# Designed miniproteins, single chains, continued (2), part 22

Each design is a single chain, and the fold is of that chain. pLDDT is the mean over its residues in the fold that is shown.

## One batch from the design tools (miniprotein)

Design m4732
Fold by ESMFold2-Fast:
Structure m4732 (fold): chain A 103 residues (1-103)
Amino acid sequence: LSPAEQQALDLWRDLDLNGDGVITYDELREWIRRVEPDASDEELDAMAEGYLKAVDKNGDGVITRMEFIDYLKESYLLQKSKHPKASEENIKALENLQKKLES
């Protein structure tokens, strides 16, 4: 796997705690609690809701692998003007990962 594919899979694994193929609000909140142990419950709720809203383009209350990878692709696209070759390679790697997950 390319570094971009591996990073996406590693982050997905850390977020998809129960392995059901989606990231729920509760899984986001638990992940944030692990990386931000000093955050209050209110801060965890706000951060989890913010991430879900940013990534959940369909508004169904869960993040699919496709939505997650689309979010990562958009992040690389924003950097394309500064690092066009690296951004294009990372976007192509994530597109290949999406095709594998659609199968």
Scores: mean pLDDT 73

Design m4733
Fold by ESMFold2-Fast:
Structure m4733 (fold): chain A 77 residues (1-77)
Amino acid sequence: SKEEELERLEQAKRGADVAMLRELAETSPYAEVRAEAARALGELFGDDPEVRAFLERLAAEDPSPETRAAAREALRR
């Protein structure tokens, strides 16, 4: 469910779990969860070049305009 995905997101944010945040941003069926995971990646790991490359890909390729916008915003800092 969306609630379970959001709970996983909160756990990943608290644990600074880059792998889980990337998994949620890439594979969650819920655009809102992918967008929030992208935002968290930018906030916690915005200086990591591998995370930045991942966010650039998400900004270009995600089917949801909301998720693409969140990834672009995450890259601005």
Scores: mean pLDDT 87

Design m4734
Fold by ESMFold2-Fast:
Structure m4734 (fold): chain A 90 residues (1-90)
Amino acid sequence: MKVDVEEAKKYIEEKAKELGFEDFNIDTASLLELQLFIEAVMEKYGLTDKSPLKELLRLLFTLNMGEKLSDPNVIAELYRFVKEAEELAK
């Protein structure tokens, strides 16, 4: 879903801080840092099936071909994943 990029960045940053990633910066984050963040989100919300993680990584790689990790499309997909994880934990 399309979201305001600045709002999505702030949301992701706040979620990362909540999970203990104080130095997380979406504009400079490595794939490893993104994987650790995603796994921390899954652990927090009790997600045991790693299929959503694998699908998200596939989408991020597809969207990042020729684009930066901080691209609006990558940020939108990451934001969607976090929101879906929260909804599944209800």
Scores: mean pLDDT 68

Design m4735
Fold by ESMFold2-Fast:
Structure m4735 (fold): chain A 84 residues (1-84)
Amino acid sequence: HMEKLRDEAISRGEALVESARLLAETAQKEDPELGERFRKIAERAEKVIQRVKENPSEAEKGLTEIDELEAELRKLVEEWQKRR
């Protein structure tokens, strides 16, 4: 169902943007380069959300991209935790 995939992509994407932005703000003072990397993940997720909103047929591809961005965010968090 295209609408269900669209709503899932947007919902997961928005949650990812919120998480990445919070992490970017938190990391910025300790590691500005890491903060910038989190900020770029949020920006990329926002672009995916916008594309899916404009073209719902892109929802499946958007979900794949959100999965990839979620994995990148998780790796960055793990790297940051290991440096603490």
Scores: mean pLDDT 84

Design m4736
Fold by ESMFold2-Fast:
Structure m4736 (fold): chain A 78 residues (1-78)
Amino acid sequence: SEEAVERVVELLGAFAAENPAAAEALLKRLQENMEKLIKSKNGEVPSEEETFDVLLESLSSMPEAAALAAQVEKIRAE
C-alpha cells in the first residue's frame, strides 16, 4: 500500500538522520549489492522486488540496522 511505502521511507530517513555513519555504510553495501545484481542480470534493470530483497539483505547484514530491518519487514507483511 502507499501508506506502507511512506512508512518505510520515513523510517529510512529517521535512521539516516540519527545514524549518519551507519547510513553511509548502508549506502555502500546497497551500491555493491545492486552492482552484483545488475551484473548477474547482464545489465538489465532490476525489478522492485529484487531491489527490495537487496535492501533487506543489506539492512540485515548490519548490526546497527537490525532493528530497522525487522520494522521494514513488519510493515511490508501488513
Scores: mean pLDDT 77

Design m4737
Fold by ESMFold2-Fast:
Structure m4737 (fold): chain A 66 residues (1-66)
Amino acid sequence: MSGKELFDKYDKDGDGYLSREEAIKLLTEEFGASEEAAEAAVERFAGPDGKLSRAALGGAIAEVTL
């Protein structure tokens, strides 16, 4: 499963962004990240409103998988 497929699965409203909650859920459920690690990655890559673009999600995934 690619990052695009994961993004599309969790982007429930199709706006091209994941909410903070959706991004944390993706990282914990799909990559086995702890809630703490997922929250830290989302904080690092999310915009000021807490949303992650598709590109930002790629960075967050890399952060929790290293």
Scores: mean pLDDT 74

Design m4738
Fold by ESMFold2-Fast:
Structure m4738 (fold): chain A 98 residues (1-98)
Amino acid sequence: SLALELGAQGLVVVASFALSNKDYKTAADALRGLAEVARRLGAPEEAVKYIEQASKYVENGDLKKAAELLRKAAEIAKDVPGVAWLFEQVARDVEKAA
């Protein structure tokens, strides 16, 4: 769905902006939204769980651990169209903020 893909891209933009402002609560909320959209786009549940776990680490300011989990989610979802690149993009944004 184009609407789900655009929604996911919007959540990545929100997460990136929040991370740049050290607003980890908003960044974590955006990651939880991304997990829900990814599930609807057909991401494996293991990948979705890693994004949800990463959101908790972002909320606590543990950006290094969050990035590791986001990279794992991207690898698990690598064959799912429209999902792997979003997880890779947000992993890069979290790594840059760390």
Scores: mean pLDDT 86

Design m4739
Fold by ESMFold2-Fast:
Structure m4739 (fold): chain A 83 residues (1-83)
Amino acid sequence: DLRKVAEEVISSLPQEKLAKEKLSREEQVQAIVDYLEAKERYENKVYSDEEKLEIARKKLETESFLDLDIEAGILDIQIAVGL
C-alpha cells in the first residue's frame, strides 16, 4: 500500500521541512506515491515497502515534494514513449 509508505515517509521527515511546505498533506502523499510508482515502472524493478520508504525519504532530504511530482511526470512520459 503506497499510501501507507508515503504517510510513514512524511512522519519520518524533520518537522522544520514539513513546517515550510506549502503543499497540502494529500498533495504530499500523492507526490510520493506518483514518484515511487513511476520510478519502479521506469526502472522495471519491484521494491519492497522498506526500500520504497528509504528511497523516498533519502530523495526528500535534498529535493522538494514538487520536485518529486515533476520527476514522476517526466518518468511517466518516458515510459509512455518507450524510452
Scores: mean pLDDT 80

Design m4740
Fold by ESMFold2-Fast:
Structure m4740 (fold): chain A 119 residues (1-119)
Amino acid sequence: AEAAALERARALVEEARANAPTEEVRRFLEEVEEFTRRALEELRATPEEEREEVLERLIRELEEWVKEKYEEFRKKAEERIKEGGDKEEIEKELEEFVRVLTAAGIVAAARLLEEVRRL
């Protein structure tokens, strides 16, 4: 079940990279990849007895950052609606952003967990 969910998340992220709906989505995916690369390097350099603590910190940092990006997109969507924007289109854009944010977070977290299990 989890493997299937991860494969769906990977497919969604790859689709978003190939057909980025906005500059913000493309930039976010690039930032997630850079975060993941640095996090993997840190975990590989971490002694075994400290890896769980470092992993927990990195997952927490990832979750807080994803939450921050969601709040930014939500606030922008609310302001656009208040300014007379198309509510249905804006809500759909926010839903698509949330899907990409969630999928990218799942993929990044899975890569960190897999690395710790492999080490």
Scores: mean pLDDT 81

Design m4741
Fold by ESMFold2-Fast:
Structure m4741 (fold): chain A 73 residues (1-73)
Amino acid sequence: SRREKIREVIEEELAKLSEEAREAFLAGSEAGVTALLPDSARRATLRALGFSDEAIDAALAALERVVQTALEL
């Protein structure tokens, strides 16, 4: 299904991330950080959770790739 394909894309993107960036991606998802939020709001939320700028950049780039791929399914 489309949902299963999206899950596979998420798993593939998470596998490319450092441990900290992977934690930032997952924590961001739980805190409601989505591609629909402005970049400034997404970054502020992840910084408040204690993640480094490097991990935040990697996690948000992975989120954008997941969204882009999902739109093409």
Scores: mean pLDDT 80

Design m4742
Fold by ESMFold2-Fast:
Structure m4742 (fold): chain A 63 residues (1-63)
Amino acid sequence: SMEKRRELGREVAIALLIGLEPMTVAQIAERTGLSQPTARRHLDRLLADGLIRRLPGGVYAAA
């Protein structure tokens, strides 16, 4: 569906950003133009898939 394609595109973009530099939810939201709740939802999916990891202080990094 269109929604699945958009979600996948968002997740790829977020994973690439985190691959460049570890970031907080707020930084990802700012860089992507997403709201913090939306960015967090995508981050939760990426964590569940093992593509990223969570560091202390609410920072996310590549797995």
Scores: mean pLDDT 81

Design m4743
Fold by ESMFold2-Fast:
Structure m4743 (fold): chain A 97 residues (1-97)
Amino acid sequence: KEEIDAKPPLEVLEKALQLLREAKTHLENGDVDKAIQLLEEAIDLLSKSPSPEATLLVIGAHLTLKDARAGNVDSALEGVDRLIERIEKLIEEVKKE
C-alpha cells in the first residue's frame, strides 16, 4: 500500500473529470457512441496512474461502459454521476495536500 500512491495525480483526476462530464452530456443527448469513446479514454488515462483509488475508478468506469454498450443509458448516467462525484472529492483531498 505504501508502494502505491493512494490517489492519482491532480492533472489526471482533472482530465478524467473533464472526460466524464463530456461523456455525461453526450449520454443525455443520446450520443451513446461518443460517450463510449470518452469513457474508454478516461479508463485508459486512469489505468496509466495505478493507485487504489484509480483501480476503483477504473472498475466503476468499466461497469458504466458495459451499461452504455448495452443501451442502458439511465444506468450509464448513474454510473457517470457516481464517478464524477468520487473524482470531485478526490480532487478536493489532493488540493488540501
Scores: mean pLDDT 82

Design m4744
Fold by ESMFold2-Fast:
Structure m4744 (fold): chain A 85 residues (1-85)
Amino acid sequence: MSEEELEREVRVAMVRMYAGLAKLFVSRGDVEAAAEAVEKGIELAREAGEEAVEAVEEAAEVVKEKDPEVGEELLKRAEEAREEL
């Protein structure tokens, strides 16, 4: 594994961690913390690739079920990140 491959895998792992944290926060009723976790995941996903973007899109949809306005904004940002890949 090259250093570049390792850096990408670390970014994917971090995005998956933030997506998981967002789902956990939604389950606890903390939409604000969930949205912050998704936003951090989206920032990293732009450099992590398609799998990472899919993970934050799924997390944003979970946020949307709890708060449609916040979830829609996060989904839009995730779509923008996907277009930048």
Scores: mean pLDDT 82

Design m4745
Fold by ESMFold2-Fast:
Structure m4745 (fold): chain A 88 residues (1-88)
Amino acid sequence: SDNDFMVDFSTSRMGFVLLIQHSRQRGDSSRVQHARQLYQDLVDAVQNDDRDRFRRITSQIQQQVSQDPQIDQGVQRFRDRVQQSVDS
């Protein structure tokens, strides 16, 4: 549904923001570059209406997010807020 798409897209975007921020704070330039590339791939998938690629990339972001408890908690709080907003 459009609501599911909005939740998944917005949550994935926040995941990138937090991954990039935390990687930059730790001086991990390779992880910053990788996260930026995944974000560009996500935007490209949306622009091309490539649903399979969108699902694959959002899954990859979720996998990266789940590796850091601080990032995972931040993303989950954001997801809950977006979900509440679209259900209103």
Scores: mean pLDDT 82

Design m4746
Fold by ESMFold2-Fast:
Structure m4746 (fold): chain A 73 residues (1-73)
Amino acid sequence: KEKELAKRAAEEFLKAYKENNGDIEKALKETEEKLLKEGVSEEEVSKLLSEFIGEVERNNGDVEAAAKKVIEK
């Protein structure tokens, strides 16, 4: 369950990031709103996005590489 939700969060973040011309703050807000509307708790959304940002940092700020790594797990 958590693995699939993490992939979903990464996919939604990457989509929002591209649609907002690389604006991480807007991508973060749009991904939070999307997951909350789908019934994910605030605590779970916070954890998922924190873990994803950590993955972005591990990939030298490359959001696309981080998203692919999470989705392909």
Scores: mean pLDDT 80

Design m4747
Fold by ESMFold2-Fast:
Structure m4747 (fold): chain A 59 residues (1-59)
Amino acid sequence: GELEEINRRGREIGLETYRRLGEEAARKVQDAGVRALALTGDPRAALEAAEREHRRLAG
């Protein structure tokens, strides 16, 4: 379902961040997603926040 797809994409972004930018960057991406989820209750918003943080850190 949609939630499974969101979780899969979130995991992929986290792993890509870890491989490319290291553990600290991966933690920041995770923290951005967790914070957005806590504020909105929306897993899609959490994924979007994680994607934005990944792009910010990747340049």
Scores: mean pLDDT 88

Design m4748
Fold by ESMFold2-Fast:
Structure m4748 (fold): chain A 91 residues (1-91)
Amino acid sequence: MKTIEEAKKAIEEGRKAVKEVNDALASGDPQALRDAISRGEKTIAELEKKVKEFEEAAKKDPSVQPYANTLKGVLEGLKERVAAAKAAADA
C-alpha cells in the first residue's frame, strides 16, 4: 500500500535526521552543528505535516496506525535532539 510505503520513508528520513544531529553534536564542529540544526528544523516541519496525513489515513485504514505512532516517536526524538543542538550552539 502506497501510504505505508510513504510512512516508512518518512520514518527513515526522521531517523536519518536524528543521526545527523547526533553526529554534529559529537563532532564539536560549529558549522556542522549549525547545518544540522537548519536541516533538522526543515525535517521537523515536513514530518509534522506527514504525521497529520498518516493519522487521517489511519482513520480509514487501521493498519497505518502503528506507522503513524512510530513516526510521532521519531519526530519527538528529532525535536529533542535539535533543541539540544540549539542549546550547544548558543553556548
Scores: mean pLDDT 84

Design m4749
Fold by ESMFold2-Fast:
Structure m4749 (fold): chain A 78 residues (1-78)
Amino acid sequence: MEEETNKLMEETVEKLKAALEDLSKMDEAKKAAQKTIDKLNQLAKQDPSRRDIYEQAKQLIEQQMKILEERAAAAKAA
C-alpha cells in the first residue's frame, strides 16, 4: 500500500515537472494531479490516523500545480 502511494506521488510530480518544460502537457498533468488529490482525500477519509500525511502530500501536489499555472500564465502574458 505505501509503495503504491509513493509511486503515484512520484509519477504525478514527474508529470507536473515535464509540463513545466512542455506546456502542451499542462492539461494532462493537471488532470493526473487532480486524480491523485482525489485519491489522497479518499484515503484520508478511510484512515483518519494518517490524515496529516495525506494532507501534506496533497499540499505538495497543489504547490506544484500552482507553480505550473503561474508559469503558464506568465507564458500567455509574454
Scores: mean pLDDT 78

Design m4750
Fold by ESMFold2-Fast:
Structure m4750 (fold): chain A 116 residues (1-116)
Amino acid sequence: SRAEMEEEIVKAIIEMLREKGYPQSFIDSLKGKSFVEMYDLLDPELQAEAERIVQKFTLARVKGIDPSELSDEEVEEWQLEKIKEQAASLGLDVSELEGLTAEEAEKLLKEKLKEL
């Protein structure tokens, strides 16, 4: 269910924070918070990694596999493909997205959307 997926995403984000060496006091401050409340407490770099975790769980659900079976590279490729599909649907030049990371491509797409 959506609630079960959100719970697993929250657990994955907490594990990411532990692996990065964040203090237990900070991790404890996130206990009992919703995903949105927790996300708003993260700095922009951690928010980007949390979003990557969300995309990984979303792709795993679409494929019907466990998130642990997906590499970061597979998630990145899927995100880039979705961004390119959106750009093409809007009549934008997809070649401008070539060689960019998913984060860079999303930023460029958002800037181009402001010009439309």
Scores: mean pLDDT 80

Design m4751
Fold by ESMFold2-Fast:
Structure m4751 (fold): chain A 93 residues (1-93)
Amino acid sequence: DEVKEALKRIEEMLSKKPEFEEKAKKQKRTLSEEQKRELALLESLIEGLRVLAETGNEEEALKLAVELAEKKIGKEAAEKVGEIFKEMVELLK
């Protein structure tokens, strides 16, 4: 069941975010601008999914993910994050 597989992957991503953030901070990794953008996009998506898991509010979660992506990367990235987030939520139904 694709829905169960997607849920498991989302739970794994949510559980690994604190560990990933601590590891990156501790190692003071030098990242390219492209890698920083990709990480900011992923972080925005993960934060939205976290809010969705905690509140069950799809609209609030989507809004937060899009706002974070726009603030960190820009409007085009925010649009892409919104699209990916909607697809992920649809797979969970």
Scores: mean pLDDT 70

Design m4752
Fold by ESMFold2-Fast:
Order: sequence, then C-alpha cells, then structure tokens
Structure m4752 (fold): chain A 86 residues (1-86)
Amino acid sequence: SHMEKKRQEFIEEVKKWQKEGKYLAVTLEESGDQILGTVSPANPDVSAELGRITFKHALTGVWLSGDLYLSPSGQLLMKNVELVKP
C-alpha cells in the first residue's frame, strides 16, 4: 500500500542517515520541542510500523529511543520517547 511504501522508504532513509552520521532535527510529539541529534551507527533501526530508532541528542549526549515518522508537512516527528542506554 501507499502507507507501507512510505514507511519502508523512511526506514531506508533512516538507515542511510545512520551510515552517514548526519544530524537530524526531530520534533518530540508530546512537547512540540525540536531536538538535534544523530542516529547511532551502532543502533538500528526499525521494522516497527512507524520506525523505532535509537537517537543521540547532539547537545546533551543523552540516548533516546522512540518512534520516528514523517508528517504530511515533511517534518520529522518522534513519539513514545524514552531515555535509554544503547
């Protein structure tokens, strides 16, 4: 389906960003706060419905786990955010 294809494309894009060590700007859905960080090269990935990843906050170095998805406006959103140890 269209939604399944979009999720698969998103998962592949996250894997690419992880390999490249790129900074991502993501919005935490519950607070609306935007954070900057990297997807850890040591941590995948995401065969969950919306792609669950481990994400390192650029300023604090804190590890977060959560469900990433792309909004209709093209914004990266993160949901069900938890502090984790990688």
Scores: mean pLDDT 63

Design m4753
Fold by ESMFold2-Fast:
Structure m4753 (fold): chain A 113 residues (1-113)
Amino acid sequence: HMTPLERIVERLVAELERIFDEAVERMKKDPSKRDETLEEAIKRAVELAKQAVDEMIKLGATPEEIKEAVERAVKRFLERMDERGYTPEERELGLRILKAVVDAVEKKIEEYK
């Protein structure tokens, strides 16, 4: 059975995929807004990741369990990017979003310790 923690991970992966797909579509429609679109996507992804960490904390998850859960979410997102055949430029965008998410989560976990 999927644990409450695993459900948070699955939801986070799905939300990150949605943000990424929307950002890719917006950049293709208006390349002049590429930087603004990326900044907005990063901001949205970071806020969702912080909310996921807060939900995990409320469930009584340890800092170690939260870190492992986020690492699983990152791995799943990367696997799905590989599966869907994104271009190198699109993959670079996804990696930039993931880096911001990981950095924000690590900072939040450090504050929780």
Scores: mean pLDDT 82

Design m4754
Fold by ESMFold2-Fast:
Structure m4754 (fold): chain A 55 residues (1-55)
Amino acid sequence: MTHEEAVEFLKKNGIEELSGAVNNVRLGLIAGKPEEGLKNAKKSVEQAKKKKEKE
Protein backbone atom coordinates (compact mmCIF):
# COMPACT_ATOMS: atom_id res chain seq x y z
CA MET A 1 0.00 0.00 0.00
CA THR A 2 1.35 3.43 -0.96
CA HIS A 3 1.42 6.60 1.15
CA GLU A 4 -1.15 8.24 -1.14
CA GLU A 5 -3.51 5.27 -0.76
CA ALA A 6 -3.32 5.52 3.04
CA VAL A 7 -4.05 9.27 2.93
CA GLU A 8 -7.04 8.57 0.67
CA PHE A 9 -8.35 5.99 3.14
CA LEU A 10 -7.99 8.60 5.89
CA LYS A 11 -10.17 11.03 3.92
CA LYS A 12 -12.71 8.36 2.91
CA ASN A 13 -13.16 7.46 6.58
CA GLY A 14 -13.91 11.10 7.46
CA ILE A 15 -10.82 11.58 9.60
CA GLU A 16 -9.69 15.21 9.91
CA GLU A 17 -6.22 16.38 8.92
CA LEU A 18 -5.04 16.56 12.52
CA SER A 19 -1.33 16.08 13.19
CA GLY A 20 -2.10 13.11 15.45
CA ALA A 21 -4.33 11.39 12.89
CA VAL A 22 -1.83 11.92 10.05
CA ASN A 23 1.02 10.69 12.25
CA ASN A 24 -0.91 7.50 13.12
CA VAL A 25 -1.39 6.74 9.41
CA ARG A 26 2.33 7.35 8.73
CA LEU A 27 3.34 5.07 11.63
CA GLY A 28 1.03 2.38 10.25
CA LEU A 29 2.69 2.67 6.84
CA ILE A 30 6.19 2.36 8.36
CA ALA A 31 5.08 -0.72 10.32
CA GLY A 32 3.35 -2.16 7.22
CA LYS A 33 -0.04 -1.91 8.98
CA PRO A 34 -1.91 1.06 7.45
CA GLU A 35 -5.27 -0.32 8.64
CA GLU A 36 -4.12 -0.23 12.27
CA GLY A 37 -2.94 3.35 11.79
CA LEU A 38 -6.38 4.30 10.44
CA LYS A 39 -8.14 2.72 13.43
CA ASN A 40 -5.91 4.66 15.84
CA ALA A 41 -6.51 7.88 13.89
CA LYS A 42 -10.30 7.38 14.09
CA LYS A 43 -10.08 6.83 17.84
CA SER A 44 -8.05 10.02 18.33
CA VAL A 45 -10.55 12.16 16.39
CA GLU A 46 -13.51 10.57 18.22
CA GLN A 47 -11.94 11.32 21.61
CA ALA A 48 -11.23 14.92 20.57
CA LYS A 49 -14.86 15.39 19.46
CA LYS A 50 -16.17 13.89 22.71
CA LYS A 51 -14.11 16.35 24.75
CA LYS A 52 -15.45 19.32 22.78
CA GLU A 53 -19.06 18.16 23.24
CA LYS A 54 -18.65 17.88 27.03
CA GLU A 55 -17.07 21.33 27.36
Scores: mean pLDDT 66

Design m4755
Fold by ESMFold2-Fast:
Parts: C-alpha cells; sequence; structure tokens
Structure m4755 (fold): chain A 88 residues (1-88)
C-alpha cells in the first residue's frame, strides 16, 4: 500500500492529468460533430494511457492489470501502452 506522501503524490499527478484532459475536452467542443467525436475518443485513450503510466510509475501496476479484462480492446491497448511507457 502507498504511504501518505505517495498517496498525495499520486492524487496530485492524477489531478494534473484530469485538468489537462478537461482543457482538451473544452477545446474539442469547438470542433464540428464528427471531429469532436474522434477527438473525444482520442482523449479517452490518452487519459487511460497517461493514468496507467502514472499508476505503474507509483508501483500500482497490478491495479492497472486488474482492470484490463473489464475494458474495451481499445482501452486495454491504451492501458498496456501506459505500462510500457512507465517501464521505459
Amino acid sequence: ELSEEEQRELEERLKELEEKLKKEYEEAKKLPEEERKKKNEELQREGLRAAARVLTEMGLEERVEETLDLLSPESQEALREGIEEARA
């Protein structure tokens, strides 16, 4: 389990990712419907990849792996990519 300091670091890193994605979603609202749909799908995958990377870097890779079978193939690919990025 994470220490209190590690939990704060994790929360801070995830909050930064959430704020970044929120800004991208707001920008995506300005796009035409078809482009907005595509951008939202890209942002969802980016968010999953980035979150998996953060969790893996914090030693929580098992939690990421536990969710793989519950997600779509596209989401699973994003999570696996995040794990690989953290290992590099």
Scores: mean pLDDT 79

Design m4756
Fold by ESMFold2-Fast:
Structure m4756 (fold): chain A 103 residues (1-103)
Amino acid sequence: MEEEFTLQDPATGVEAKVVVKENPDGTVEITVEGEVVDKEKEKVEAVERAVRRAADLAVEGISLKTGKPVKKEVVKEEFELEELEDGNLKGKAKLEVRATVEE
């Protein structure tokens, strides 16, 4: 089963795209991605926080749905900040998490 949704950080307005994929072996893969282009460095750096928050909420959602504790493992973290030719900053964040439902 695969579920896709977008979460917005209420403090910054930064959006994170969440993909939750349940494997046949009962492990759950969560991929969270965010991208911001802005002149304000603080807003661009907020993409990392938005991505981390979205991943935590997805893990909590699995725990609530199953009624069981969930073990969270961060498999991959990518955070990039680039200065664009127009003077804007571009922030990208990608987080891959493996969630294992505890028996």
Scores: mean pLDDT 80

Design m4757
Fold by ESMFold2-Fast:
Structure m4757 (fold): chain A 68 residues (1-68)
Amino acid sequence: ITEEQLRAAGEEVQRRTGLSVEAGQTAARLVFDLGLSEEEAAQYLASATGVSLETARRAVRIAREVLA
């Protein structure tokens, strides 16, 4: 995954969920660099950021959609 792709994913996650750009970039890395499932990535992101699991799932889906 490139820095350009991370920036794009982070910005779109921020725009659609209100999470930080860094949280969106983390969501992208969890799925694309670490190969976690959407549910595993969402659980990690929720625990790391303190947001609801539903918000974390949305962020992960957005990041995956941007990088598809």
Scores: mean pLDDT 85

Design m4758
Fold by ESMFold2-Fast:
Structure m4758 (fold): chain A 68 residues (1-68)
Amino acid sequence: GRELLDKHIDYINGLIEKVSKFDPEKAKEIQKLVDQSQRYYQQGDSKRSWQLLNEASRLAKEAIKEAE
């Protein structure tokens, strides 16, 4: 539901903040995916919304791992 979506977005926002400290352009790219996800969810396309959130999470985690 929406509560689980919001919790996942909060988690990804934390990852984006970490990425922004060493790669602000990548952080902007990942943020765009989160923004698109929220629009799809509001349009009733929950599948596409969750797909984009999972992609944002994956990219953020990858960027953090590569920077370490």
Scores: mean pLDDT 84

Design m4759
Fold by ESMFold2-Fast:
Structure m4759 (fold): chain A 87 residues (1-87)
Amino acid sequence: MSPEQKKVLEELKKLLKEASKLLLEAQRGIDLNEPRERIEELLRRGEEVLKKMEELIKKYNVKDPTLLKKLEDFKRELERMREEVER
């Protein structure tokens, strides 16, 4: 693995941590019956983080299957929370 790819993987791990925090905050917002708009903003922030991760993966040709699976799992969690908010 190149030094550049190591830096990208470290940045992706940091982005995954931020994404997980946003999902946790969104879930708490749902549990607290916060306004739908606030929860949607948190989910939108999560989508922005996902987009940045996908851009880095594409630009640096990251092929880590564990990381790619976590990205897919994160997308599914975002979709579930969005559906929950729309109920």
Scores: mean pLDDT 80

Design m4760
Fold by ESMFold2-Fast:
Structure m4760 (fold): chain A 76 residues (1-76)
Amino acid sequence: SLKEEAVKALEEAAKRAEEAGKEEAARQLYNSAKVVRDSDSPTVIALAAYDGAKVAEEAGDEEAAKRLREIARQLS
């Protein structure tokens, strides 16, 4: 499901940010993954994925940002 894909993409991006020493980005990405996990609203999931995409992009993870934007677009 798109929800499961969003959680996975956010958690993988968070792990990469953590490994790169970007602790604040990792914290925000893990928080977005939790918001997605705790919600059944497509709107809330899409917003969390878009927020995660911005954090990933600012952290230099352009691949994760593109994936999260695509997931959010499909949920909107």
Scores: mean pLDDT 88

Design m4761
Fold by ESMFold2-Fast:
Parts: sequence; structure tokens; C-alpha cells
Structure m4761 (fold): chain A 87 residues (1-87)
Amino acid sequence: MAEELAREAAKAAIAGDVEKHDELVEKLVEKVLETYKTDPEEAKKMMAVVLEESARALLALAEQGKLDPEEARELAEALLEKARELK
């Protein structure tokens, strides 16, 4: 479920649907926080997937010319590093 939401948020970002992206990100944050109360390890895994999909979306948007490639790469690298730390 959280992985599905993360992928849908990434697709919305790539499509330029900022409103849908923001709504899906809010739902993801709520789901991760709720899961953290019952299963912190599962919540960390969910967050790692969210960060990985966010990094992919940033790189795809940069390739499409919608984001600055340098900024997108730096942010994507930071997100992937954080995702690795959560595994």
C-alpha cells in the first residue's frame, strides 16, 4: 500500500500534477507515521521506498527539462543516501 502510494506520487510529479503529488505525499506521511507506532522497522522500509521513488521522479523531471539537472541530481543523491541508511 505505501509503496503503491509512493509510486503514484512519483507518477504525479513526473506528469506535473503538483496538487495530486502533494495529496499523495500527505497520505504517505500519515501512513508511515501510523505504521511507525505499531512496526517501526516496517515504517523505515516504507520510508526507504518513498525516498527511492522520489529520487527517481526528480531525475525523470530533470531529464524532461522541468527541473534543473544539477539541483535534481544533488537532491536525488541525498534521498538515495537516506534511503540506504534506513535499510
Scores: mean pLDDT 77

Design m4762
Fold by ESMFold2-Fast:
Structure m4762 (fold): chain A 82 residues (1-82)
Amino acid sequence: SSKVGTITLSASSEDHSLSVFEQARKLHAEGVSKIVLTSEDGVKEGKPVPALKEMFPDIEFVDETKVGDTTKYKATYTIEEP
């Protein structure tokens, strides 16, 4: 069955931006067909969505991230069962 994953970006004292790709790999391994990318804090430049779409062309990405001033962030994920 299809699952929906969410990746949330949060402000961090250290740059853990690569964690977005780690969370996406975990969600892909779990068989998700759709990933929603969201943020608790506004992210400056460098949103990872284009790179994620290139890495996982079989996954639908929805970019709900907010534009702002955060330059260092980390990613967490959740999976919603249908």
Scores: mean pLDDT 78

Design m4763
Fold by ESMFold2-Fast:
Structure m4763 (fold): chain A 90 residues (1-90)
Amino acid sequence: LTAEMRELADRAAELEAAGRSAEAELRRLAELSLEAALALASQASPEEAVAMLERTVAAMRAALPEASPAERRIGEAAIARLEARAAALR
């Protein structure tokens, strides 16, 4: 769990480092990824963790249409990671 949380936090850092600092869209996507990592850090039940990850993915998908093409690629990678984590917890 702790190692998985660090991996997800590293992914959020990668989104922020992906070429532009403090871009609102990249920061938003990184924050959503961090929220998922924090849910895992709270050692929530698998059901609660899955619900949080699914909510985070839904929010990221909603943000993607307004993001630049580069930010969309980064966001899609983050979504794939969160979806894989949610599937692993089921």
Scores: mean pLDDT 62

Design m4764
Fold by ESMFold2-Fast:
Structure m4764 (fold): chain A 87 residues (1-87)
Amino acid sequence: SLLARAEEALEKVRRIVEEALERAKRAENREEALKILEEAGREAEPYAREVMELYAQASPEDQARIRERWAEVQRLLAEAYEAALEK
């Protein structure tokens, strides 16, 4: 299903961001942490693009579900940037 494909792509983005958060927290300085987040952004880009393309084709119910999962990823990404900027 379209929703299953979107959730699979979102899970890929979530894992990339979660790993980047862990690595950013362990980084010795802000420059290293921001580089980790930049590289994670590039790795996640094709999956994020797939989510956007599937979202545009989704039903209102599926769009609501995709937005909920995206909000989770956005919270993790915000935490990762916060961790980097606190160095």
Scores: mean pLDDT 88

Design m4765
Fold by ESMFold2-Fast:
Structure m4765 (fold): chain A 94 residues (1-94)
Amino acid sequence: MSERQLVEAELAMVEIQLTIIHKYSEDEEVSELARELLDAVNELYEKTEDVEKLREIVEEVNKAVKEASKLIDEKDYEKAKEVLKKAIEWIKEK
């Protein structure tokens, strides 16, 4: 498997997870932040030609989504919002 194909597969998984959070979250702000992060990731993906940079972006977002998902399952929506906001800010600085 090529490195680009691996990154694209990981991005697809991140997009699925963010879509699930957006559609099924009981907290409206968590739902909206998941949508904002999804939009930001897609915009950065379209602008990024370097596979290594793209891999770093996808890995960082995947880490944030995994942490936020765990916090949502625990109903810790305030910490989940902070994790998602931090990920959005990190992406916007790229």
Scores: mean pLDDT 82

